# Designed miniproteins, single chains, continued (4), part 3

Each design is a single chain, and the fold is of that chain. pLDDT is the mean over its residues in the fold that is shown.

## One batch from the design tools (miniprotein)

Design m12072
Fold by ESMFold2-Fast:
Structure m12072 (fold): chain A 64 residues (1-64)
Amino acid sequence: MDETLEFQKLASQLYQAIKNKDVQGVKELVKQLEEMRKRSKDPVLKDNMDALVKRGRGIIKKLE
């Protein structure tokens, strides 16, 4: 899977975890997005990943 497809898969999984209020799933997916962001060389993709990480962290804080 290329980087964009991997990101889209993680984003979909994160939205599903948020919808299900799965705090542990959101935490794990945020960690995976942070690792992918560090590896990425695409500035647009990095910005998109950073936005999802911030959203996931906000949801964790609200659900805990």
Scores: mean pLDDT 80

Design m12073
Fold by ESMFold2-Fast:
Structure m12073 (fold): chain A 85 residues (1-85)
Amino acid sequence: SKLEEQLEQLRKMDVSDLEQVLEDAEKILSDKEGLFKLLATQPPSDRELFLDQIKLVIVVAEKLGKKELVKKLEEFKKELEKRFP
């Protein structure tokens, strides 16, 4: 339900705000190993919050037709779930 509430909020955002979210996601994907090292030092609750944020970004990328970015984000999400189950 919390994730569903966040998805409803994304539907109300302007395209320019959604595009900024995608730009931030591309920057994250530029240094996956550095991010994994950082996440390993964080509590499980912060890692879960980050994973939820990635799930929301995937929805945004799908809505804006960024198919290649969706694939990269889905692969990154699977890597996160394997490293931090």
Scores: mean pLDDT 75

Design m12074
Fold by ESMFold2-Fast:
Structure m12074 (fold): chain A 65 residues (1-65)
Amino acid sequence: SSSSQIDSLNSRMSSISSSASSDKTFINDLKANEPDHDTLSRKIAEKGKSLFQYQADQSKIDQLK
């Protein structure tokens, strides 16, 4: 068992969760400030793609260590 490795992964998962919470706040702010639904949807989609790529890359890095 590698308790140190598990602890490190938990810390990284916490960071990813914090990023997800930040993105939720960002989306809520966009929804409040952007009256054009098409523009809002596009911006949310772009942000979602970036977040998913970030999370996937973090997971991949952990596997390659």
Scores: mean pLDDT 64

Design m12075
Fold by ESMFold2-Fast:
Structure m12075 (fold): chain A 95 residues (1-95)
Amino acid sequence: MQAALDADIDEAMRLMTRAVSRIAARNHPKDADIIRRIGELTIQAADAIRAGDYETAKKLYEEIRELAGQLEDKEFSEATIKMADERLEKVEEKL
């Protein structure tokens, strides 16, 4: 039952990433490519977790954290780093 809630959160994150990418493209065009890549990596990390591949998920969240640090939008950067850190903590509990 918790797996259903995790799936809903993943879907919400995908939708939010698409919406933010559109907003960033207007104000910070360089961030649009970074936000798109963060979205792609977030999907790959979720798929790795579902497959039980926590080592791959860890590497993907570390890459998300690094990319988030490159964002010109500091509020989005801080929120994404915080999310990546929270996901890394959960992944490390499984290693």
Scores: mean pLDDT 75

Design m12076
Fold by ESMFold2-Fast:
Structure m12076 (fold): chain A 71 residues (1-71)
Amino acid sequence: SSRRSGASYANLARLAVEGARRALEEGDREKALRLIETARKLADQLAQFPEGAAEAAEIRAEVDRLERELA
């Protein structure tokens, strides 16, 4: 079990989303896919906190948009 706070997961997920956007802008699809996967996993951890559910849903929506750009 991880002892990370919901805020820690939210911050890490948002950083991964920002990194994925930058990787897409640079044409680095492999890096973008890796960061998208990381952001999704972090959002899943955030969703385990009742107070984090809304923010996790928002991050997942951003991840889904980025994933569609790669499809």
Scores: mean pLDDT 82

Design m12077
Fold by ESMFold2-Fast:
Structure m12077 (fold): chain A 93 residues (1-93)
Amino acid sequence: MLPEEKAILALPEETRQALADKLRELAKKLKDESLQKGLLKVADALENGDPDAATLLEMTEIQAAVLITVGSEEEKREAREVLELLREIREQF
């Protein structure tokens, strides 16, 4: 088991729910469907205490990083907002 997977399992349910709610609120504001889907998957995994949340978070960070490199100005803006929130969430691990 990866250290990040262990850290997710150790998070209090109330903390996991609060982080999931933040992810869902950002997802509602996004126009990019891939980032929106990524945030919702991370939120569902965190809420359920699923260790796969670590992998889903990393995959969404990679998607956002790609959009910052090759996306439109709108996609780059949304990708930066996603990375800032994911960084905040990762600091809880």
Scores: mean pLDDT 83

Design m12078
Fold by ESMFold2-Fast:
Structure m12078 (fold): chain A 80 residues (1-80)
Amino acid sequence: SVEEAEKAAEETIKRLSEQLSPDELEKVKQAVELFIEKLRAGESVVDALKTMKDELIAAGLSERLAGAIVALLGYEILKA
């Protein structure tokens, strides 16, 4: 559900808040907000996560870091 995805996103942001720079964290928060909006619009979690990775890369994060963030969010959604 969207509510479960929102909780997963909050836990992901909390875990990343101590590991990322303030600039990187702000970019992740913006990408997560867009991700939740896409889920509310009826997009699948898989498609929304793929788009989120591309958006993080476009925002200046490395492909490796963007991939790790998306994997962590996907894991948090799966365990909810």
Scores: mean pLDDT 84

Design m12079
Fold by ESMFold2-Fast:
Structure m12079 (fold): chain A 75 residues (1-75)
Amino acid sequence: MDELLERLRALMAEALGEEVAERVAERLREIAAKAEELLAAGKSVEELPEEVLRAAREVEALVGEAMARVAAAQA
């Protein structure tokens, strides 16, 4: 998981910049840790998709907001 997140962070850094890549990577690590915690607490795998989808939307919003700020700064 961590190796995949680091590779994804590197790709995002090239496309979106280091700061955005770091924040997204940190959020993805938090999501992964929470999913692992829920499984360890005996939650069923059927409950994880809702948390994962919500977290994915939060990441999408962070990336979208950062891209909007970059576009505004270039104007």
Scores: mean pLDDT 68

Design m12080
Fold by ESMFold2-Fast:
Structure m12080 (fold): chain A 71 residues (1-71)
Amino acid sequence: MEELEKTLEEVRRRAEELELSERAREAVEQAIDAIKNGDLETAERYGVLVLIESGDVELAELIGKAVQLAK
């Protein structure tokens, strides 16, 4: 889905613009991989971890949008 791919690119762009910890970056990559594999429950868990580790609501909302688009 073109909109899903666009949203995942926005997630990556936002993560690159932020000075994320290694743990937060790993959580973002795990969320993206889970979305691509259709494991939406795992993706939602990593999205919560991204919010906790980064404190960035916009990044967490972009991950949530990608999960909704993958349903």
Scores: mean pLDDT 83

Design m12081
Fold by ESMFold2-Fast:
Structure m12081 (fold): chain A 74 residues (1-74)
Amino acid sequence: MQIGQLAEQKRQQMIQESNYDIDKLLELAVEASRTGDEALISASMTILNDLILSGDYNLTKKALKAITEIGKLL
């Protein structure tokens, strides 16, 4: 399976697991970014980028905070 296809599948699974709760989705994205799994890391980055580009200031702010937390762990 191509990594991009697997990453998209993981992204959809994370959205469903969060039940569209943004705070839970951000938790899942931060957890996924800490794995050694390239597909999960890619899915996490796509979720965070989508929230940043959403046009909703509160979502952008929360996503940027999550990226900062990921950066502290690297």
Scores: mean pLDDT 75

Design m12082
Fold by ESMFold2-Fast:
Structure m12082 (fold): chain A 80 residues (1-80)
Amino acid sequence: MTPAEQLVQTLIGLLEEVAADPRLSPELKAWVAKQIAQAKDYLARGDYESALQVIVDTWARLQEQAPEVAGRFSDRWRAL
């Protein structure tokens, strides 16, 4: 895999872990699932820039809407 492809795949995996957290509301889980699907679609097209933008925007909203859940994964996000 290219470094960009590997980074996007790793970040999608982190979002999937966040989406599995039982503390997220059903509405927020559904929204995150849609963002993950969109990022995967961009990844499949080789559009890593658009995939990364979707991931970043999703993470920003998770920090605002579910800071307790997002905070648990922030160190893993920053370490990438």
Scores: mean pLDDT 80

Design m12083
Fold by ESMFold2-Fast:
Structure m12083 (fold): chain A 95 residues (1-95)
Amino acid sequence: DKLKEFIKKEAKKYGVELSDEEIEEIVETIKTGKLYDTPASLNTLGLNVGPNEELNLPEVPLEDKASRLATLLTLLSGDKSLFDEYLEKAKEVLS
């Protein structure tokens, strides 16, 4: 699966090793938007989101899969300036 391989490779680039189970959950959350419904969905990425912590997410439409994937990868990188680059890569992976 091209999408799974892409997510695993990018996460590893930022020092995050994801299990096959975690990657499956991430793919489902990108497709369904669940990642943006609860902090528990983000814990699948190894992101510890507390009840009083605000997520520093870019202000973008989260309606499409590419924007959701790009937001997720931007969070993993810790660098908002990479959002546009990841958005283009996400479009290619999801095409």
Scores: mean pLDDT 65

Design m12084
Fold by ESMFold2-Fast:
Structure m12084 (fold): chain A 100 residues (1-100)
Amino acid sequence: SVEDIIRETFKDLPERIQELIYAMYKAMQERKDVTSKLGIVVRYSMLPEKVLSLDEFLELMKDIISGELSNEEIAEKFNLPLSFVNSLRATLEHMLLESE
């Protein structure tokens, strides 16, 4: 399943971050707000209009988590609004810090 692919891809990350990533993917694909099993709420209105494929979505998340590309480079690579990429990186970095 898509959930299993996301959990395996990000197995080295805390479970709540895996859950956030899956909730974001579902919200984007279903074009609606999603509440995760851990109570994480993802608002569809905060996501880009562009629906990413699973492979594109996984690559986006990996690029943000790796820290190897700037937010501007990621926005250009995936043709996404810079404001979205800025918000996504800030959210993931905050959750990674809080998970220690």
Scores: mean pLDDT 82

Design m12085
Fold by ESMFold2-Fast:
Structure m12085 (fold): chain A 63 residues (1-63)
Amino acid sequence: MASEISLVALEAFEEYRDKIPRELLSDVIMKAVLEGMEKGLSVEEIEQKIREALEEAIKKLAE
């Protein structure tokens, strides 16, 4: 397993934990990681995908 991807996911979880409900936060991050790994994206591209998905989730929560 790519430990670097796990670190990026953990950092995103910590940054957004106060902005997104825990269950939704975990789901959004895991989905972005899995989709990125399936597509063969780099660690940096997966980090960007996670951040984009989290920002979209915040917008949906705020309407």
Scores: mean pLDDT 79

Design m12086
Fold by ESMFold2-Fast:
Structure m12086 (fold): chain A 64 residues (1-64)
Amino acid sequence: MTPEEIVEGLKNAGFKDPKVVEEGLDEEGNRVYTVEGIYNGKKYKFTIVVHEDSVEIKKIEELE
């Protein structure tokens, strides 16, 4: 999964102006993306961990 695929997925889910803010790897070598986007007028920041067959969303924060 690429940052571009993450952005596309968020747009398809109804997010406005989604962006990848940070990229990295976790201790197990999984790709980790910190993303921001606007949903229903509210800005969110959250972490996406990419596994072989799935994605996990963590650390969801509503921003002012």
Scores: mean pLDDT 78

Design m12087
Fold by ESMFold2-Fast:
Structure m12087 (fold): chain A 85 residues (1-85)
Amino acid sequence: DKAEELLKKAREYFEKATEEEDPEEAIELVALGSVYLLEAMKLSKDEKVHEEAIKIVEEQIKKAKNEAAKKGLENALKAMKELKK
């Protein structure tokens, strides 16, 4: 499933962002993860995919040690809610 692969990619980038100490690098990693996340949500209208995407972002927000990563993830969550059908 293409959407599930994109969600996995998003999660991997977000995990790297939450562990990153450099704010600039953290922002880049969140941006990359967000692109994969939003593409997954656009590709699939399945409620399960949207639920999984929300859980991924919420989990990573809780783990974020860097304010830049946390802000980026919060912006991704807002974008996800805008795309909900």
Scores: mean pLDDT 78

Design m12088
Fold by ESMFold2-Fast:
Structure m12088 (fold): chain A 94 residues (1-94)
Amino acid sequence: SSQVIKEVENVLRVVEDALRMVEEGAPRYLVMARFLAAVSELYLIIKTSIKDEEVKKEFIERLDQATKTALEDIRAGLELLREIVEELLKYLKS
């Protein structure tokens, strides 16, 4: 739906803001807070908006992978999260 697409686009903006914070040398805990807020919102969108159980599982597993990556490398985790958000947007628009 149009509303779900707008919600996912809002998550993309949060991820892009967090990437800018990394470039500007913001404290890791603040960047991680933005990352986790984006993951939490995206998880809720995926759980409520995707009816295909296999597609839902794939996106959730990818969020878990991005989160694990962020614990070691916050920039790499954010870049993976951006890719997930962009693929979810493509899925929802198809």
Scores: mean pLDDT 90

Design m12089
Fold by ESMFold2-Fast:
Structure m12089 (fold): chain A 84 residues (1-84)
Amino acid sequence: GAAAARRRAELERELEESTRKLIEIGRYLGQNANPSPEVLRELVEAIDRFLRAAAELGIELDPETVRNLRGLKELAEKRLEELE
């Protein structure tokens, strides 16, 4: 129905936006040794959004990619704790 089509379109937009954000943050982290807490929070949020959207869309992600994203999230969360 129309509601299901809208939900799918929203998830597809969320996947695209989170992918773009992850690429942007990845470039920033490659150029900056001391990322700001704001960028680290954006990274955690982008990883969560990407993984959720992919799962809800039924996209089969490479298990290594999932492990790498989860590991990156854990490192970002640990660094945020160190900045408290």
Scores: mean pLDDT 84

Design m12090
Fold by ESMFold2-Fast:
Structure m12090 (fold): chain A 63 residues (1-63)
Amino acid sequence: GDPRQELLREIGETLRRIGDGVQLYLTGRRLVAQGRANGDAALIAQGEALIARGMEIGGLKPV
């Protein structure tokens, strides 16, 4: 293959993973905010789990 094509494929895969991680992180943050507003501990826990998963997929540190 063309080294340029290989690099573009790798960049595309990395950007897709980052995008997926960001979407999960933002969704988790919204669920935590909604859970806190409603006093729903289960929804807060679900949101926190999505934040952690989004950070993992996006290559971010869990802290």
Scores: mean pLDDT 78

Design m12091
Fold by ESMFold2-Fast:
Structure m12091 (fold): chain A 68 residues (1-68)
Amino acid sequence: EAEAKIEALKKELEEQLNAIKNGLAFLASVLQHRITQEDIDQINQQIQALKDQYEKKVAEIEKKAKEA
């Protein structure tokens, strides 16, 4: 079922994004670490890579579903 596979990938992406968000909140709030532009750039690159992987996998699932 294509929808179930897409939902699983979406959940995985959301869990990874939440982990990044919680890590930043911990550094900023608990350790009083100053978030730098370099930190933001690295995180944005990681987020973009995760989104790109998700979109590619979803497109492949949707293509196979249309051909079935």
Scores: mean pLDDT 75

Design m12092
Fold by ESMFold2-Fast:
Parts: structure tokens; C-alpha cells; sequence
Structure m12092 (fold): chain A 55 residues (1-55)
């Protein structure tokens, strides 16, 4: 079920927007919604989370 991935997307995009990274959040949502591959979705979210933790 993609419910956990969707919850992670919402959390990550919220954190990105809180940091003023609105364009990055929008791009992540666009890429996430463009694919049906769950592994790619999770990899995208993990990369975004790592970016948030380092920025």
C-alpha cells in the first residue's frame, strides 16, 4: 500500500516548505506522482530527507 509513502511525501514536502524550499517540494511531488514504481518513490523521499538533514 502506498499510504506510508504518501505520508512520507507529505512530511518531507512540509519540512522543505518550512525551510523555504517550495520549488524543490513541488518538484519532488511532481516526480513522485509521475511514477508508479514504489522503490523509486521511496528512493526519492530518502534523498529528499537526507538533503533536509544536511541543509
Amino acid sequence: MEAEAEAKLEEITRLLRERGQDDLAANIERVYNSTTNLDLKLDLLDAAKEYLERA
Scores: mean pLDDT 78

Design m12093
Fold by ESMFold2-Fast:
Structure m12093 (fold): chain A 57 residues (1-57)
Amino acid sequence: SGAVLKEVARHDLPKEAVEVIEENIDASEEELIKLVKEAAPSLSERGIRNAIKAMRA
């Protein structure tokens, strides 16, 4: 199921956000939120948290 969740997250997110999450998957949630906001500042914090959870599943 993890592979399917990653595919869905990729479809809903900017490519830059997906790449940052994948490259930093082992980082803390707060660090990932900061990095994703820098790469894709248009995303909401809630959206970023949901994406991180999906991509870690």
Scores: mean pLDDT 72

Design m12094
Fold by ESMFold2-Fast:
Structure m12094 (fold): chain A 92 residues (1-92)
Amino acid sequence: TADAQAALKKMQELVKQMEDLYNQNKDNLTPEQKKIVEDALKRAQETLKEVEAKLAAGKLTPMDISKALFVLLAENSEVYVVIQISKRQQEQ
């Protein structure tokens, strides 16, 4: 249970990082970039909600944790890359 709670906290921190990046940069994104980031954030939020529900039900497996972390890290990376591209476009 302690390890599962630590993993959940890390997942919550990843989603918060994505939300903060989106909120700080959303007005500077193109419509296409905004849609990519919003879709990635939505998938991340849905993944976190599924993990929280499984943990509350006592059904969260190590495989569920590994899959969720993989998804959240991938989504976080996509958001980060899109934001960095947007910032470089603004510097030109």
Scores: mean pLDDT 86

Design m12095
Fold by ESMFold2-Fast:
Order: sequence, then C-alpha cells, then structure tokens
Structure m12095 (fold): chain A 107 residues (1-107)
Amino acid sequence: SDAVDALQQLRKLAQRIGQQAVDLAGTVSEAAQQQTQQLVQQALQHLDQAIALAERGDYEGALRHVDLAVEHLQQALDIASQSNPLEADILDGLFRIQAAVTKLILR
C-alpha cells in the first residue's frame, strides 16, 4: 500500500539521519553519543510500530507513532546540534518534511 511504502521510506530516512546524529553527538561526548543512540532507537521502534499498524489498516495508530518518532529524533538532533547546529537543523527539516508527507498519505 502507498501508506506502508511511505512509512518504510520514512524509516530508511530516520536510520540515515539517526546515524548522522549519533556520529555528531560522538564528537561532543561518549554520554551524548549513548543518549542520542537511545533516542534514535526509540524513534525507529515507533516507526516499526507505525508500519505494523498501517499494514492492518490502523492509520490513526500509525499517525500517533509517526509523531512520537518525530519527537525522539528531534531530541537526538538537539544533542547533535551541540556539535554542528546547521547540519542538525537541516537533518531535522528533512525528516519533518518527509514525516509530514507520510502523515498526509495516512489521512
């Protein structure tokens, strides 16, 4: 379905952005890197739940989990912004745009 395909693309983008956030946080401190890694894993878990919910037609549940993934990834990028605020802002913007498009498809 278009909804499941959009969520899978959003998850792939979250993995790429999440890895960049973890790498940036690693230049700040080991504690920052560990915290960022946990936030990225939580975002990916929410997207996995959104995909599973969309596959069974629960688009309202999928939308809620997309919102939670956006919140966790934003927190990860807020930590990454201590290393490179411009790169973190660009990555956050890219993810928010793709998440917004995905949410429109789910509606």
Scores: mean pLDDT 92

Design m12096
Fold by ESMFold2-Fast:
Structure m12096 (fold): chain A 95 residues (1-95)
Amino acid sequence: MSEFEKLLEELKKLEKELQELVENKAPQSTIMEKIKEIVKKLKELLEKDPKKAKPYAISTANDILHIAKEMKLSEEQKKEILELVKEIMKMVNEA
């Protein structure tokens, strides 16, 4: 398995964990921490192979935004998610 493939499997695991946290109505702080872990892993993928990572980055960013819309987030938490998504999309546009 390539290093990129290992990072991609780790990303998929984190995305599954996020989905389970949302479905189980975990605390917002726990969901926010998982989103940050996903963003960090996604940046690692984009740094490793920007072109291969781009479709996963776009898909994951859209999923995060969808989850954020469905959650009862504070304005500060919504702003934090938007800034994280902007950072991902900047890396995607540079790829």
Scores: mean pLDDT 82

Design m12097
Fold by ESMFold2-Fast:
Structure m12097 (fold): chain A 72 residues (1-72)
Amino acid sequence: SLSQVAAQVYGILVDAGESLDLAERAVNIVGRALADGRLSEAEVKSVVAQLRDIGVSLDAAREVEALLRANV
């Protein structure tokens, strides 16, 4: 479910040591990409780029990418 993916994204960032504010912003980015119930390769790349742009570490962004690919 979208809420389950959102919880997992939040957990990945918090466990990586990111701020709670940054984790919330990341969940919002992922939530927008999942809003149509489908996730394309282009949307996965866009999400990763947006996470990096807001300051998410490369390692945490890669964990989110892997999670999204597993749920396509």
Scores: mean pLDDT 82

Design m12098
Fold by ESMFold2-Fast:
Structure m12098 (fold): chain A 62 residues (1-62)
Amino acid sequence: MKLPKKSAATGEELKNPVLSPESKKVFDENSYIEGKNSDSPYAKKKREEELEKMREVVLSKA
């Protein structure tokens, strides 16, 4: 059992059916697109991972 204060914040989300998980996903996706290109730690990490993957493939080929 956690703090009831947490329920207050979560309750706000549950209160609004518009914030349903499906709706939230679409909203997040739209906003994420901007973050992907922008200066985002997530985008940076993804880019690095892709680069590492490419390097591995090239190294294997070599």
Scores: mean pLDDT 55

Design m12099
Fold by ESMFold2-Fast:
Structure m12099 (fold): chain A 76 residues (1-76)
Amino acid sequence: MKVKVVLPDGKVYTLEGDKETIVGIIALIIGVLKTVTGKDYVLVLNGKVFENPEDLLNVELKDGDVIHIIPVGEPP
């Protein structure tokens, strides 16, 4: 499958592979962001918030899904 990941700065990455591979790559991206910025991050997929990338393993991912990485504590 192929999904898009939107970073907090608006950059978009296209990830391709099976669900486990995609989730693993997202976990690495979040780990790097946490290390560089010192902030915590959540994922948003179709209006649902996920605190951990591994939570996506229990959700149906489809081709063309867009996942947003959002810093925790940003006001609306």
Scores: mean pLDDT 80

Design m12100
Fold by ESMFold2-Fast:
Structure m12100 (fold): chain A 66 residues (1-66)
Amino acid sequence: MAEDPLADDSPEAREAFMQGVEAMIRGDWRAAKEAFQKFLDAQPKNPAVRQVAEEQLRVAEAQVAA
């Protein structure tokens, strides 16, 4: 597990990741999808955080498509 998963990412990427997590918690799958896509588009440096964002994006996309 990454010790500080967002420490090496830009403020914009960090905010996008947090917005994605909050959207997932409230069941706003469209907002979660957009936020995690924005995070990945920022090309985050930490591979563990990138993997988590990719997994969450897939979950959000599946929920929107369902």
Scores: mean pLDDT 75

Design m12101
Fold by ESMFold2-Fast:
Structure m12101 (fold): chain A 88 residues (1-88)
Amino acid sequence: SLKEKIKEIGERILELLSKVESPSTVEAVKKTLDDILNSKDPLEKDMLLGAFEVHMATLLRFGDFSEEQKEELRELVEELEKLVNEEI
């Protein structure tokens, strides 16, 4: 299902973030992803997705990720955005 694909992509994002970011940062991203999945309001989902995108852009800009990790994270974020927009 679409929801299962979003969960799988989210879990991969969190796995990659956990290699570089603090546990508190990873937990904050996890909470936002959980809120996106659990929201029933299309407007709330869109706002949460926007907040997620801004947070991920910040982490990719300032985090000590390898170039390969950055490329994978960008692709995962883009795919998650596409799938969430299909639910909105």
Scores: mean pLDDT 87

Design m12102
Fold by ESMFold2-Fast:
Structure m12102 (fold): chain A 60 residues (1-60)
Amino acid sequence: TEYEQRRRLTEEQKQAILQELQQQFELNPEQEQYIRNLIEEGNLTKEEAIELAQELQQQA
């Protein structure tokens, strides 16, 4: 669907994304919770979550 392509992720998809990010970027609990909250609000797609995780890791 044209307008529904960025539809909110299911709870299972959110958990899968967070697990992938945790493995790839070694996020701390605060960073993980921040990304989780944005995904739950529907303001963040999987691609945007990956970009944000990269930025947070660069902050060191």
Scores: mean pLDDT 69

Design m12103
Fold by ESMFold2-Fast:
Structure m12103 (fold): chain A 110 residues (1-110)
Amino acid sequence: KKEEILKKLEELQEIIKKTREFLKSKLDKEKAEEVESMFDQLLKLVEEIKKAIEKGDYKRAIELLKELLKQIDKFTDYVKEKLPEVAEEVEKNFKEMKKIIDEIISLLKS
C-alpha cells in the first residue's frame, strides 16, 4: 500500500516534469517564467505529500492531495485562457495526473 502510493507519486512527478519541459520548449521567455512558478508549486506539494506518507500522516497527505487538485484546476484554467496553443497537450497530461491523485486518495482512505 505505502510502496504503491510512493510509486504513484513518482509517476506524478514525472508527468509534471515532462509537462514543464514541453511548455518551456513552446513558450517565449516571459510566459515560460510565469508557468515555471506554477510547476514549482506543484512539485513542492508532491514533495510535502511524499513526506506526509513516509511519516504515516495520511490525514495531512489527503489534505495536500486535495490542494494539489485545486492547483491543477487553476493551472488548467490559466493555460486554456492564456496559452491556448498548448492547452490540448497540457489538459491531457493534467487529466492523467488527476486520475492518479484520485487513485492515491482512494488508497489512503482504505
Scores: mean pLDDT 85

Design m12104
Fold by ESMFold2-Fast:
Structure m12104 (fold): chain A 70 residues (1-70)
Amino acid sequence: SDLVAAFYIYLQEGRLDEAIAVLNQLDPETELEELRKVLSTISDRALLEQLLAAARSPEFRAAIREHLAA
């Protein structure tokens, strides 16, 4: 997904506001598993907590919480 790729690039560039905007545009039906793969590359707990607080989709919030618990 071009949007999941954009999300990853914004995170790598430290552009958190743009990353959050893209996260909230993602489709949970088609992009959830691709998002989970990106989340698995993130070891920064504070960043994951900020993404969780800003995520609007319950499916994406659940995926972020699952990664935080791992």
Scores: mean pLDDT 86

Design m12105
Fold by ESMFold2-Fast:
Structure m12105 (fold): chain A 64 residues (1-64)
Amino acid sequence: MEVIPLDSFENIARAIALHSESLEEAKRKAREFVNAVYSHLPEEERERLAEELVEMVERIWREL
């Protein structure tokens, strides 16, 4: 799939959070993931996806 379904995106956010030493590292990894995987998308779309993944990471981090 060219785009990841929301539920799979949440699972990626969870994996990033669980394998990160700090929330700051998790947020950085989330942005890096989107920029690497979705490099073919326009910058505006990549920024939107990065923000969505970062928000999911922050939510999951609070629940850990």
Scores: mean pLDDT 77

Design m12106
Fold by ESMFold2-Fast:
Structure m12106 (fold): chain A 77 residues (1-77)
Amino acid sequence: MKLYKVTIRSPKPLDFQPIIDAVKRNGGRILMFSSPEKGVYEFYIETDKPEALRKELEKIVSSQGGEIVSFEEVESI
């Protein structure tokens, strides 16, 4: 399982429940969440199915008027 940093931009407050449900449905885990600035949300997510998760998150975020800005593998710190 690899760690991914997902950056989402939304002009409206983001509903996290569908995002949490999508991560769990794909056997993933949310390790960390932050909002570094207004309208920007960062999630650190472990998953072994990044492509499937990305597609589901794109649908969920788009349905709320937001966009996925980046979905990047974190190699390690």
Scores: mean pLDDT 82

Design m12107
Fold by ESMFold2-Fast:
Structure m12107 (fold): chain A 64 residues (1-64)
Amino acid sequence: LKVGDVVRALRDVPGVPGVVLGLREGEEVTVLKILTEDGSMVLVRNRAGEEGLVGSDALEVVRE
């Protein structure tokens, strides 16, 4: 994963208001920032303009 990638959720991700962006399996979001040195946590934005954290283990790159 890198900043600017379009990534797809591999599974449903439960949201936590103000912290984790809730995703449905197959939902595509854009990577805005990598938050950890190991790349395990990323900040993403969905199509509606909502932003939040997601674990990179739940995501796959669709478009660079």
Scores: mean pLDDT 80

